# Designed miniproteins, single chains, continued (5), part 101

Each design is a single chain, and the fold is of that chain. pLDDT is the mean over its residues in the fold that is shown.

## One batch from the design tools (miniprotein)

Design m19507
Fold by ESMFold2-Fast:
Structure m19507 (fold): chain A 100 residues (1-100)
Amino acid sequence: SKREEIMEILEEIEKIIEDVYNEKKAAGKLTREQATELTIIMAGETMLRLGVFMELDPELIEKAVKENTERQVALLTKLGEEEAKERIEKLSKEMLEKIR
């Protein structure tokens, strides 16, 4: 189903963010500001996942995907994670195509 495909994409995005977090944390390169941004990103992803699970209106889900993607891209840019940024942009686009 489209819902299952969207949930799989969300899981992939979550793993990308988690992998970046773990690598930057281990390297001692994660600032308090970046940790705060990660908390906001994780909260946004949790709310998006819940919205998809509850089958909220596609327009609301689309807006949440776009807003979450903008925050994720901004953080990854600050962290110098170009490959992770490109992967998230691609997955976000695929998710938006499945919402409609």
Scores: mean pLDDT 83

Design m19508
Fold by ESMFold2-Fast:
Structure m19508 (fold): chain A 105 residues (1-105)
Amino acid sequence: SAAEKKKKELLEHIEKVIKEARERAERLGLPEAAIEFIENSVLAVGYKKLAEALKEDPELYKRFKELAEEYEKKAEEALRRLGRESPETIARAMALASEAVKKAK
C-alpha cells in the first residue's frame, strides 16, 4: 500500500540519520546521554512526521503520535542527564541533535 511505502521510506531515512549522528557523536567522544538525546530526538520527529503522513488512518495516526510522545519524553530524560556534563559537551550534543532533527525532515 501507499501507507506501507511511506512508512518504509521514512523509517529507512530515520535509521540513516541516527546512524550518521551516532558515528559523529562517538568520534567526538560524546557521552551516552548525548547519543540517547540525539537518537530519541530524531525518533520523536520521525514518528511525528509518520503520524501526519498517515493521518487518514486513525489507528496508525494514534499509534505513531503515541510513539512520538514516548520518544520526546526519553529525549527530555536524556537531556536532563546531559545537563550534568560540561557546557562544551552540552553545546556539541545540542548542535548535533539540531542537525540530525533537521535531516530527519
Scores: mean pLDDT 86

Design m19509
Fold by ESMFold2-Fast:
Structure m19509 (fold): chain A 80 residues (1-80)
Amino acid sequence: MLKRETIERAERLAREAEELAERMAKRSPLAADNFRALANGFRTARRLAEESSEEDAPELAAQVEELGDQLRQAKAAEEA
């Protein structure tokens, strides 16, 4: 059930991005702001998924995947 999976994924990724923002806050304010923006993006996608029908779920799932790719890239940059 794609809508539920999208909501759960967005919620999980929002939490991960918030934890990364907190971790980076003293070391790189710019990186912390970027992770915070990603967390806000996931929270917005989660809210839209909750308000939307199953017919809209594929589009919202795609948006969450795009934000997930951005989070993956940002994590890799900070680990380098």
Scores: mean pLDDT 83

Design m19510
Fold by ESMFold2-Fast:
Structure m19510 (fold): chain A 78 residues (1-78)
Amino acid sequence: SAAQEEAKRAAQSLGTQFRDRLEAATTPEQLAEVLRELSDAAREQAKQARALGADQAFVDQLEQDSDGLAALADALAA
């Protein structure tokens, strides 16, 4: 759907924006902070995609990506 394509485009754009920040991170703590922000952004996109009627599988993938990024951030901060 157009909503699903728009959500995917937004996710790709966020990934590109965070790539530069990930490359600039020089410590595990800095990397964890960027990953937490990316996780929050992915979670917000999942909520918006659901509200727009995107496929459940697509929403589930965004939620899983958000959870995975948060878990990775926590592991780096430990």
Scores: mean pLDDT 76

Design m19511
Fold by ESMFold2-Fast:
Parts: structure tokens; sequence; C-alpha cells
Structure m19511 (fold): chain A 61 residues (1-61)
């Protein structure tokens, strides 16, 4: 979906930016924390945003 593609691009851009500014270990930790939080939110509140709904649907398929 378009929302998942935007999310993947956002994660890639965020990791690249954080790696350049804060270092690779910090970047990997922050991306992992964000992924874990987003996954939990998608499970608890799938209808809260188009992104969370798309993530919940992707997990079901």
Amino acid sequence: SAELKKYEQFLADTKAYLTKTKGEEYANRKVQEFLEMTEQLAALRPDASPLLKALAAARAG
C-alpha cells in the first residue's frame, strides 16, 4: 500500500540521518524502538491512523 511505502521510506531516511548525525548504534536502537512502538500501536489501535490500519492489515495477510 502507499502508506506502507511511505513508512518504509521514512524509516530508511530516518536511519540514514541518525547514522550520519548520532552514529550507527544510536540509529539502529532508535529505529528498532520506533518499529516496536508502531507495531504495538497497530495491534492496539489499528483505526487511529491510515498507517496503523495498513500495518494491521499487512500483519493479517
Scores: mean pLDDT 79

Design m19512
Fold by ESMFold2-Fast:
Structure m19512 (fold): chain A 68 residues (1-68)
Amino acid sequence: AKLTAVSPTTVTYAPAEAIKIVESGIVLKVGSTKEYAGHKVTVVDTTTIEVDDVAGARILEGKEVEEV
């Protein structure tokens, strides 16, 4: 599955309690906030990640993810 941009600062994915960004190996869980490529990313629910800025959302867009 891949991350899909739906707004300037929001990306979505297929429902999962936890996902791994394949390229980086970073695991994101619902309710967690982590740094990705210098940008703050927050998992707000089972389908949605909010990013602090547009540049970070563009970096995440199209990244491959796996359920953990």
Scores: mean pLDDT 81

Design m19513
Fold by ESMFold2-Fast:
Structure m19513 (fold): chain A 83 residues (1-83)
Amino acid sequence: SELEKKIEEINELAKKAKEYLKNGDVDKAQELVDKAWQLLQEAEKLANEKKASKEVRYKLVLAGSSVTMLRMGVFVQKKVEEQ
């Protein structure tokens, strides 16, 4: 479904952001995390409009958790690099 494809895109962006963050490419990680965050907002709206199944909503919650953790990691790393 369109929603599941969007969740897969979010997961791939999170995976790439994690790799960039691990390699010290904080700016690239930030760009990917910001894109994933925007897609999360769109996916949440789409899930509500399509009355997505509990299974799909669970996948969305897991994707959101991954993005939230990465967003925090990028924020912390940027603060360290600003010092």
Scores: mean pLDDT 86

Design m19514
Fold by ESMFold2-Fast:
Structure m19514 (fold): chain A 68 residues (1-68)
Amino acid sequence: MEEELRRKEEELEEEVRALTEKAREGFEKNASKTNLPQSLIEQEPEIVEAFEAMARAIAKLELENLKK
């Protein structure tokens, strides 16, 4: 039971990491290809951080649902 939850938590952590990295790569790729305004490019770290926070919140909700 506890081990099952631990394994699922690890899977969600891995998924959050993968999604965050994809968001970072996607932003960098699109910035170079779409001639984004400098102000938006300078906000890349904050945008990626916000995405990570959202992905983390979703993973947390899923884990809480499993605990019920």
Scores: mean pLDDT 69

Design m19515
Fold by ESMFold2-Fast:
Structure m19515 (fold): chain A 82 residues (1-82)
Amino acid sequence: GMEELEKMIREWLEEQLKGKTPEERARLQLQRQSLLEGLRLAEREGVDLEKLAREVESVEDIERRLQEWYDERARRIDAERE
């Protein structure tokens, strides 16, 4: 669930922060925050994070799955508006 996804993001961030400038570290921290906030929003809106955690292999996969969900969510909102 969320705990497994948070662990993947934490371990990814620790690895990515090695040898980075303060500006690059700030960008990586913002990316982490965005991913965690996106996952919390998805969970609140009924996305099965336990299933997601079993299906993802990397943080890049988490980011892709969140982007796909954001795109579908936007299309749903646009369809309701029409």
Scores: mean pLDDT 82

Design m19516
Fold by ESMFold2-Fast:
Structure m19516 (fold): chain A 96 residues (1-96)
Amino acid sequence: SLLDLTITQFVLTSLLSELYLLVKTNSSLTQFQQSVDRLVDTVQRNFPQDLANQFVGGLNAIKSQTLNTLQQRMAAVDQVSALVRQTMQAALASVL
């Protein structure tokens, strides 16, 4: 029905809002990466090589975990987006 199409469009709009926020969060991740790189430089200048290498390893691990978590969230959002798109197409086909 036309009401089903309206509900589908509302859900799609809400999902697009979430996608927009996720893209904005990716900008914060870039700033996080830059901050990590600055910390690495500071540590390498001020600490003995062995200790500096361990700290750098820890920072790189946190960076990798953060990237992996974000990639998993992006994949989940993509799956939901595909389902919403499919549902919208089916609703349009049933109304038309």
Scores: mean pLDDT 64

Design m19517
Fold by ESMFold2-Fast:
Order: structure tokens, then sequence, then C-alpha cells
Structure m19517 (fold): chain A 70 residues (1-70)
């Protein structure tokens, strides 16, 4: 399950603009540091099915941000 989500996220990120790619990479790097990586990647992949690339990144950043503050 996790490996499939990681591959889907990687393919989505590669299809984005360089600016959005850097934003996504930074968010996932932070998510790994705070133990929220699995939740972040799931949120990103699920959100990308209904939201734009930018909105999916914002939604994922919100999830990671909540873990940092908690």
Amino acid sequence: EKEKLEKEAEELIKSMTPELQRSAEGIFERAKQVGAYEEAIKTFVESSKTLSHRQSIIKTAEVVGKKILA
C-alpha cells in the first residue's frame, strides 16, 4: 500500500511545474522529520484525484503543519 502511494505521488510531482515540485518535496521532507510522511502522502494522492496540483499541495501542507504544532 505505502509503496504504491509513494509511486503515485512521485509521478504526480514529476508532472508539476518546478515551483510546485520544490514545494511538494519540501513538505514531504518535513513530513518525514515529524513522523507524518505516511499520512501526508495519502492525503496528497487522495486530494490529487479531486483537486488541482496546487490545492493538493496546500492540503498536504496543512496536515503536516498540524503534526508539527501538536
Scores: mean pLDDT 78

Design m19518
Fold by ESMFold2-Fast:
Structure m19518 (fold): chain A 68 residues (1-68)
Amino acid sequence: MASREEILAALDALVAAFERAVPNLTPEEVERAVEHLERWFRERFRDHASPEELEELAAYFRERVAAA
């Protein structure tokens, strides 16, 4: 099963891919992309982390995206 470190690495990879796409997206497309990535992340790691940990990691993802 995926460790917390593996989950964080996958999240960091998603943030990096998102940061590369952001210059070509409108603010509305950025928000939709964030929502879709959060949903995908939660579904992908549903069986590897608790619901509370997934919410914490989703919040971390939103903070990383906001800082980009």
Scores: mean pLDDT 72

Design m19519
Fold by ESMFold2-Fast:
Parts: sequence; C-alpha cells; structure tokens
Structure m19519 (fold): chain A 64 residues (1-64)
Amino acid sequence: MEKEKKAMLELAEAIKEWALANYPVGEAIVAEIDRLVERLEAGEITEAEFVQAVAALLAAARAA
C-alpha cells in the first residue's frame, strides 16, 4: 500500500479483535483504539503518534 495509514487501520482492527478476545478489559481497549482511529482519520494526530498511543495502551493493558 502506498499509504501506511491504511495498513495501520487494518492492524488496529486486528489488535482490537485480539484485545477483546484476550483481555478482561478488552472492550475498554477497543473503545480507546476506536477514538485513536477517529483522530487519525480526522487528521488530528499523525501516523507516528497513533502508533505510539496504541503501543502505550497495549503496554498498560499487558501490565494490568
């Protein structure tokens, strides 16, 4: 894909499905990822900021 954004959105969907299946608070993780996707699509955050935010969210979920 010429735009990494499309690949990141597809990866975000896979991560949401995985989080919902594997974490007790998966629905909260999905909601936060959905908000990040909305911001990314609206151009409010960069692709790099999106990746950083998702990584931080998953690290926090793993620690819990």
Scores: mean pLDDT 74

Design m19520
Fold by ESMFold2-Fast:
Structure m19520 (fold): chain A 83 residues (1-83)
Amino acid sequence: MVLDSSGSLEELLAQLRTVMRQGAAEGFGYATVHGVSEDQKQQLLAAANATARETGADVQISEKDGTLTIAVQRGSAARLAAV
């Protein structure tokens, strides 16, 4: 899913949380945000980490040329099984 930062930061954060929660529930998901500012990146990182902790999801964030990609998957219920 593509999220547009041209709207308000609050709308962007709400969309991000929705996508992450859906991704956590479905087992995978991702969101791509274009044209993010440095301040928006910090807010998105904070929101992504908070949502990951709330949902137990795994989250990976990468940036390419002003485009922020947030990949989400359901958290592995297999915490460190020492083998």
Scores: mean pLDDT 70

Design m19521
Fold by ESMFold2-Fast:
Structure m19521 (fold): chain A 70 residues (1-70)
Amino acid sequence: SSAEIHALLARAGEAARAAREALAQGDLKTASEHIERLREVAREAAGFPGLQALIERVAAELEAELKRAE
């Protein structure tokens, strides 16, 4: 449903934003935790393949940034 997609997008957006803020502060542990939350939202989005792919791409980009910061 549209409402379910909006809820998943909001949760993914919040997790991605929190991960980026943590990375900007050099807080790699907090960034890792929020990236994991983003991965959880991606799994919940299995019924919406386009949304799931978008969230997975964002998570992969953030994981690459985390690895570069380590």
Scores: mean pLDDT 88

Design m19522
Fold by ESMFold2-Fast:
Structure m19522 (fold): chain A 88 residues (1-88)
Amino acid sequence: SDAIREKITELGRKLGEELGKAMFDTVKQKGGLDDLLKALEEVKKKVEKIVEEALKLNQPGNGELVKLYADAVFEAAAETFKKLMAKA
């Protein structure tokens, strides 16, 4: 249980870091909203696939891992984006 939660959190953190970097690159390159939305769509697809695989390890309907993963992704994305913006 705890090992699975730790693994899900780590996977979410890694994808969040990718998202935060993509957001920063979009801002830095004066990229349009379309470029940011494409990056978000690719991250979303990866998140959905990992969530589906994680749910196979638990009974269908256990949303705790989904929430844990989503929270980790968004927290890491926000922190990575803020860190890169502060250094720019």
Scores: mean pLDDT 72

Design m19523
Fold by ESMFold2-Fast:
Structure m19523 (fold): chain A 87 residues (1-87)
Amino acid sequence: SARERAAERLREQLAWMADYLRANPDASIEELREEALARVEADPSASEEERERFRTILDALEALWRDTGENREVLLTWLEYLASPAP
């Protein structure tokens, strides 16, 4: 379904963000956000509604990251959890 495809695309984006943080240990959350947004904007399968939702998700993740003391391990754990198929 369209919802399943949108959920899969979101999981792929979140998995990519986790991989980006592992590959770039000194990268800021701002750099991660910019690269993630550019990636979603380049996806021809993404609707404008999906792009707006993703921006909202990035805002929420940045807020959670700051609330957890800017801990990369916590952010990585959340990204990996959200990128995983639901049990």
Scores: mean pLDDT 78

Design m19524
Fold by ESMFold2-Fast:
Structure m19524 (fold): chain A 71 residues (1-71)
Amino acid sequence: TLEELARSIAEAARAAAKDNPQLGVEADRIETALKNGDWDAVIEEAVRAAELLGLSPEEVDWLRQTLRDLA
């Protein structure tokens, strides 16, 4: 589900936050959006976290579409 995929991205961002503090910020934003049921924010913050984790523009576009299809 969208929630499961977004949580997995937040966990990956949290794990990488030691090396990139911005990933910790994005993990917090994903978690906050999930708590609020703000699915548009969940998608956008998960995509930002994925970009910071080093996904290519093509992988980021695929992820955004996949998250939208799950919503």
Scores: mean pLDDT 83

Design m19525
Fold by ESMFold2-Fast:
Structure m19525 (fold): chain A 58 residues (1-58)
Amino acid sequence: AAAGAARAGALGDAHLPVIRATNRIMEKRPDLTPGEIGELIRKAQAEGKTVEELVEEL
């Protein structure tokens, strides 16, 4: 709940790039469902992959 001031705000911004990337992925592969895209992004991030790399693979 209260996890610092300014630094916590930066974490929120990190979600923005994911949303935008999801949009690009949907444009490239409308065949994929948003749910699957979301999970793929999470897995890629956990492995240290960038969202852009995932988009390129698609």
Scores: mean pLDDT 69

Design m19526
Fold by ESMFold2-Fast:
Structure m19526 (fold): chain A 107 residues (1-107)
Amino acid sequence: DLEELERKRKEEEEKEKEENLEQVRAGMLGISLTLLSEEQRERLLAELEADPTAARARELAERFFELSEKNADPAELEKVLAEINEIFDEFREKVNALLLKLAAEEK
């Protein structure tokens, strides 16, 4: 069934993109997810996904990977990267606030 094979392929590609976006997000924020418990990690990611800044960062990261895949002009990649950097400065402040909140709840 060709349609079933195509659906599985698209689902697998989507999972790979999600994993890559998670790695980029963790790296860019300077957060080692290995320092957090599995429950803390899931909660942090859920809170970040609910934040509009996180949604914008994800969209820009997705766009960056799409342009990178297409071997787009370096100038276009630099432009998207600059937008990502601006959003990550804002996002870092929010992540720090969430980490402090998470630490306080464990006490």
Scores: mean pLDDT 65

Design m19527
Fold by ESMFold2-Fast:
Structure m19527 (fold): chain A 83 residues (1-83)
Amino acid sequence: MREELLRKGKELLEEAERIYRFLERANAGEALPEEEIETIGREWQALAEEARPELGDLAVFVLLEKGEELRERGEELIRKAEE
């Protein structure tokens, strides 16, 4: 159903935007909340767990990869819905 694809695509884009805003806070020198990192990285647990000893350095890369994945998937779903 076209409406379902559009809804899911928009939800993924919203999640990607929330990750990007989180990264903006980190870039401003704010400490990354561990709870948010764990929540965002839940589907990427292996990478998130590897980053735990060096949370400040590796956490940003985990979040960037998650954001890019969600953005790409969201854009694809919207594209299919608009076809």
Scores: mean pLDDT 63

Design m19528
Fold by ESMFold2-Fast:
Structure m19528 (fold): chain A 85 residues (1-85)
Amino acid sequence: SSYEKKVRELEKEIEELVKKLGKGAVFAVLKKYLKPAQEVYKKDPEDEENQKKAIELTIEGVEKAVKELKEALEKGEKLPEVKPV
């Protein structure tokens, strides 16, 4: 249940980032960070320990994706004023 709550919170953050950055950019970054979880799951999808490890890596991957996307959003919303020379 703790993993389920964490996943729901991360999904909500992704939804807000999609509104600001667009689906293409968000999904590209998510795909990059979710690949390790997918590879673990494929190794033995019927093994409970592999399922748990895949969930753990999915949460880690989404957290990394959210961090990268938030940094991109902050850079996009705060263009530094270029002082004229």
Scores: mean pLDDT 73

Design m19529
Fold by ESMFold2-Fast:
Structure m19529 (fold): chain A 65 residues (1-65)
Amino acid sequence: MEKLEELERRLREIGEETGAHISIFEVLGEVLVLVIHESKEVTERATERANEVLREFGFPEAGGI
């Protein structure tokens, strides 16, 4: 519970800093994170930062579009 709130807060911060849209989904006990932006370079940077946070919290890596 507290872990998800903190994860959401940190991912929102990354989205605000990079301009990328970051979506979090919880499906069947799995956490899925998607990073979306028109620029591949922005998506890659935001995904790298999101993956650092996800590793810290013990969640799987984010997908980029």
Scores: mean pLDDT 73

Design m19530
Fold by ESMFold2-Fast:
Structure m19530 (fold): chain A 66 residues (1-66)
Amino acid sequence: GMDEGDVAAAGAIAAGLAGDRAAAEYHAQKSVEHGGLTEEQARALVEAALAGDAAAAQRYGREGLS
């Protein structure tokens, strides 16, 4: 469901900020599978988190909500 997609997106941010690309990509893909992120949001979120930009990563995860 959407709740599982949101949890997976949060996991992708946490893993990316820790520098773990494989874990970040795994969690981002799980979010896509559960209808949370789009494929484009997943890629942008992972790259932002790996760059250390938590604010940008969170915004990509919430694109469309103001």
Scores: mean pLDDT 78

Design m19531
Fold by ESMFold2-Fast:
Structure m19531 (fold): chain A 93 residues (1-93)
Amino acid sequence: KEKGKENARQLLEDLRPVIEKVAERAAALSPDGRVTLENAYRAAEELVKRGEVSPVEATAAMYAIGKALERHPAMTPEELIAAVRELFEELAK
């Protein structure tokens, strides 16, 4: 469990910049500044098309974002980052 928590923290830290880029762009696509699964997918696609993230990084980030959004279907970028952190902490149990 201790090693599981460390691995979850490392994965979150490695993935965090990509998740933050997707969340910020998704919020910018939304009139209310909230991230949804639909606008997050659009944001990830745009970032891959612009060469700002790789398809592999986008896929990993979208998996984490999608799991967080299953619990809360619309949230701010800050709320999404917090929800992803909680998800990684739960997986480390």
Scores: mean pLDDT 78

Design m19532
Fold by ESMFold2-Fast:
Structure m19532 (fold): chain A 75 residues (1-75)
Amino acid sequence: PVVSMDVTVQSTEESNALVVEHPRLRGVEGPVTVTTASGDKGIVGPARPGQPLTVYFERLWPPGPVQLTVTVELP
């Protein structure tokens, strides 16, 4: 089934990359879509078994919380 999850990620420094750590997203091999409430779309890095997802944006994120919506197909 396709599921959407709202995830809060803590940005620790100024970066265009965010690490999304969620138990249901570790090792996901299917298509993953990541968006923000402001309409920014993330580019998802390669998924690896047991590893969190790294998502790249066309903007720089200052330190602090970032709200993401992650849509993925789970078994």
Scores: mean pLDDT 74

Design m19533
Fold by ESMFold2-Fast:
Structure m19533 (fold): chain A 85 residues (1-85)
Amino acid sequence: GSLSDISPEVKEAAKRIFEIAKKNGVEVSEDVVLEELEKSDGNVFAFAVTFLSKLGVSDPIALASLLLDKNWPALEEALKEELSA
């Protein structure tokens, strides 16, 4: 599908997670992000849980809940801790 078919909240969540992962030295391909967005069919929680699980975070459900609350600072801190080199 097209990225235009995906909700702005899912795209924002994907962008935030991708930027934080990249900033912390985790190499994630754009194709993996796009595949997970397509599989989630605009469900930001489902996308976040699956994508965070693939990044190897210990509690992807808890971090996905921060995305639903749009608590980007708390999500960034949690991902930085989980993905720290």
Scores: mean pLDDT 70

Design m19534
Fold by ESMFold2-Fast:
Structure m19534 (fold): chain A 96 residues (1-96)
Amino acid sequence: MEPAAALLVVIKVTPETSLEEALKIGQEIAKELLERGLASEVKIFVTPSGDVAIVALFETEAQREEARRLFEEYAKKYPNVTVLDLSVEDAEVLLE
């Protein structure tokens, strides 16, 4: 089915959060999205700036909003986590 919504999560590498730690946080988020059946597709990658990004595609807006609540909980634990709205078109480019 064609995805209806997308989200981008960025985990900034800082002196307190190494690239390895940021990747672990990203893997935890990706695993929870897939295990809870929220996201249809998830990709983790390292940005040109050296940060960690997660792109997630959702079949419904309701699934995206549930995932946003999950990301807000991670952002409370890790202040270097940012959640950004992303168009499906932009997400598909990043998932290539």
Scores: mean pLDDT 79

Design m19535
Fold by ESMFold2-Fast:
Structure m19535 (fold): chain A 65 residues (1-65)
Amino acid sequence: SAKDELRKKIREVLREGSGVTTPEQAQETIAKLNKVRDEALKQGISQEEIDKIEDEVFDELVAED
């Protein structure tokens, strides 16, 4: 589903960003997240749904770490 694809993409971007140590790397991670968000909106996923999925993924990664 589109929501499962969004969750996977957000998780991938955040995992890549977990080793970020410079402002430049942080900016790259933010840019990738923005692209994923824009694609989700174009697919008809609401901003509220995107926010919920992001929160769920953040919680999962924090618990994993």
Scores: mean pLDDT 78

Design m19536
Fold by ESMFold2-Fast:
Structure m19536 (fold): chain A 92 residues (1-92)
Amino acid sequence: MEALLEAIDRARERLKALSPTITVEQGAKIIEEELRKVAPVEIKVVKDKNGNYYIIVRLPDGSVGISRPLPKEATADEVAEAVREALRTAGV
């Protein structure tokens, strides 16, 4: 649990180094790379018919969590917090 949150913090610093804003899909991919160094976590980004983006996290035990809706582009902090929300709903 704590190791996954630390991996998100490392990913957040990587994202901040790239740009003030990033696409949710690119941000989620970088966070997935850092999380996968700790555990075989999968992250998927989906878009609804209204243009809202969602981050879906799947844990190794099969638990699934989902973020609140996001715009196409967001800050590193917003994408990282969305992944944290998805992890919380997955039971992390």
Scores: mean pLDDT 82

Design m19537
Fold by ESMFold2-Fast:
Structure m19537 (fold): chain A 68 residues (1-68)
Amino acid sequence: SPSEEEALSFEKSGDVAFLEGNYEEAVEAYQKAFDIYSKLGKANETLAKLRDADVQLGVNDIKAAVLA
């Protein structure tokens, strides 16, 4: 079964991806972390982080479309 250590590892990977501007990778990592924490019933910030990354991804996609 997924562990809290695995969830923390995905969250940390998401944090790194977000800081690098790799929002698709950040969303995927935060989603995996959120799913594990939810199954464990553990309080966490991954839903808020996921929403922030998703917003940034949407903004980036709009910018790419306008510049194309």
Scores: mean pLDDT 80

Design m19538
Fold by ESMFold2-Fast:
Structure m19538 (fold): chain A 77 residues (1-77)
Amino acid sequence: AMGEAEEALFAGDYARAVEAAKAALDRDPSLAPQALAMAEILVRRGEHEAAAELLAYILELDPSNEAARARLEAVRA
């Protein structure tokens, strides 16, 4: 589950949130929608580097994820 990543995100510990989300995705790739939602929150908070790292990792695990690709391109522009 994304519990640790979500707790870190809402605590403002964005580095820990990204690390926990990546670990959760390694265990269960079906958590990609939850990871995408976390990346969107990071973007809205101005944490563009943390968002880009998480989005890039989602794409590394699933290169066909169009939502992650579009969001990553927007963050890098």
Scores: mean pLDDT 85

Design m19539
Fold by ESMFold2-Fast:
Structure m19539 (fold): chain A 74 residues (1-74)
Amino acid sequence: SAELAALIREIRALMRAGRVEEALALLERFSRDPAATVDEKERALAAAYTEGLEAGVPEAELQRLVDVGLALIA
C-alpha cells in the first residue's frame, strides 16, 4: 500500500540516522492500526532491521529493535 511504502521510507531514513527509538515509535503506532495486516507489520520491522544492519547500527540496538518489534506484532 502507499501508506506502507511511506512508512518504510521514513523508518529507513530514521535507521540510517541512528534514530532507533523514533523508528520503534513508528512501528508501535503502525502495530496499533487495525487496517494494517500482520504481514505489513512484519515487512515494516524487516525493513527497519535490514536498513539498520546496513547503516551500522550497533548489535545491541538491532537486537532491541527485533525483540520490541516482534512483541508489538504478536
Scores: mean pLDDT 81

Design m19540
Fold by ESMFold2-Fast:
Structure m19540 (fold): chain A 79 residues (1-79)
Amino acid sequence: EEEERLKKAKEIRDRIKKGEYPLTQEVKDLFIWFAREVLGLSDEDIETLEKKLDELIKQGKSVYEAANFLLKLIEEREK
């Protein structure tokens, strides 16, 4: 079961990288919820994330770009 889950995770990852998962308003809301409730990001970081996600949606970017930006915010917070 673990090997099957890893294979499925790799398939999903590759599809995300190919831009098959569009960045929607619902996905934006999920990212904001995760950043606030799970990661405990500050209100300033949340505002920065919201602005960037809106820009990425306007540019037609995918979940991959959104995830990369969130990771950068986490890295800056941990420094």
Scores: mean pLDDT 74

Design m19541
Fold by ESMFold2-Fast:
Structure m19541 (fold): chain A 65 residues (1-65)
Amino acid sequence: MDGEIDEAMALMAATAYGLGDVRVERRGDTLYIYVKVRTEEEREKAREMVEFLRKKGYDVTLYLE
């Protein structure tokens, strides 16, 4: 899909999973998602969000900071 829709979907997913400190970049067909995690719970939520997006057909690379 086009970048604007992919980035919007990633940001909406982050909000739904309770992640506040998120940055999304699209490079080619890949979404790069950067999440600041402060707890193990936030780390697990970030992973769950990525699995949700991949199940929807998005190519996602996750960076935990």
Scores: mean pLDDT 78

Design m19542
Fold by ESMFold2-Fast:
Structure m19542 (fold): chain A 90 residues (1-90)
Amino acid sequence: MSDEEILENIKKRLGLTDEEYEVLKQRARGDLKKLTVAQFAISLINGFDPDLPDIPAELRDRILEKLYEAAGDKFYTTTLYDIALGKEPP
C-alpha cells in the first residue's frame, strides 16, 4: 500500500472531513508503517512546525478523538498503517 493509499484509507475508516484530511496529509510524514497513533497525537498537540499552518484546537481535538476511538487501548502501539488496514482494536 502506498503512502497516498494509506492516507486515503484512514480518511475513509475514520470518516475524516476534507479539512481534517488536509491536516493528516500535512502532518503524517515519514514512515507511516512505524508512526503510532500516540506519536502522531503528540505531534498534533505539541507539534508547532514553522513551515506548516497552525492547527485550530477544535480541529485537532476532532482528529484526536477519531484516532483514539479507532485505536482504543492500543493507542501506543497501533500505527496509522494499522488503521488504514482496518485492524480492529482489541
Scores: mean pLDDT 76

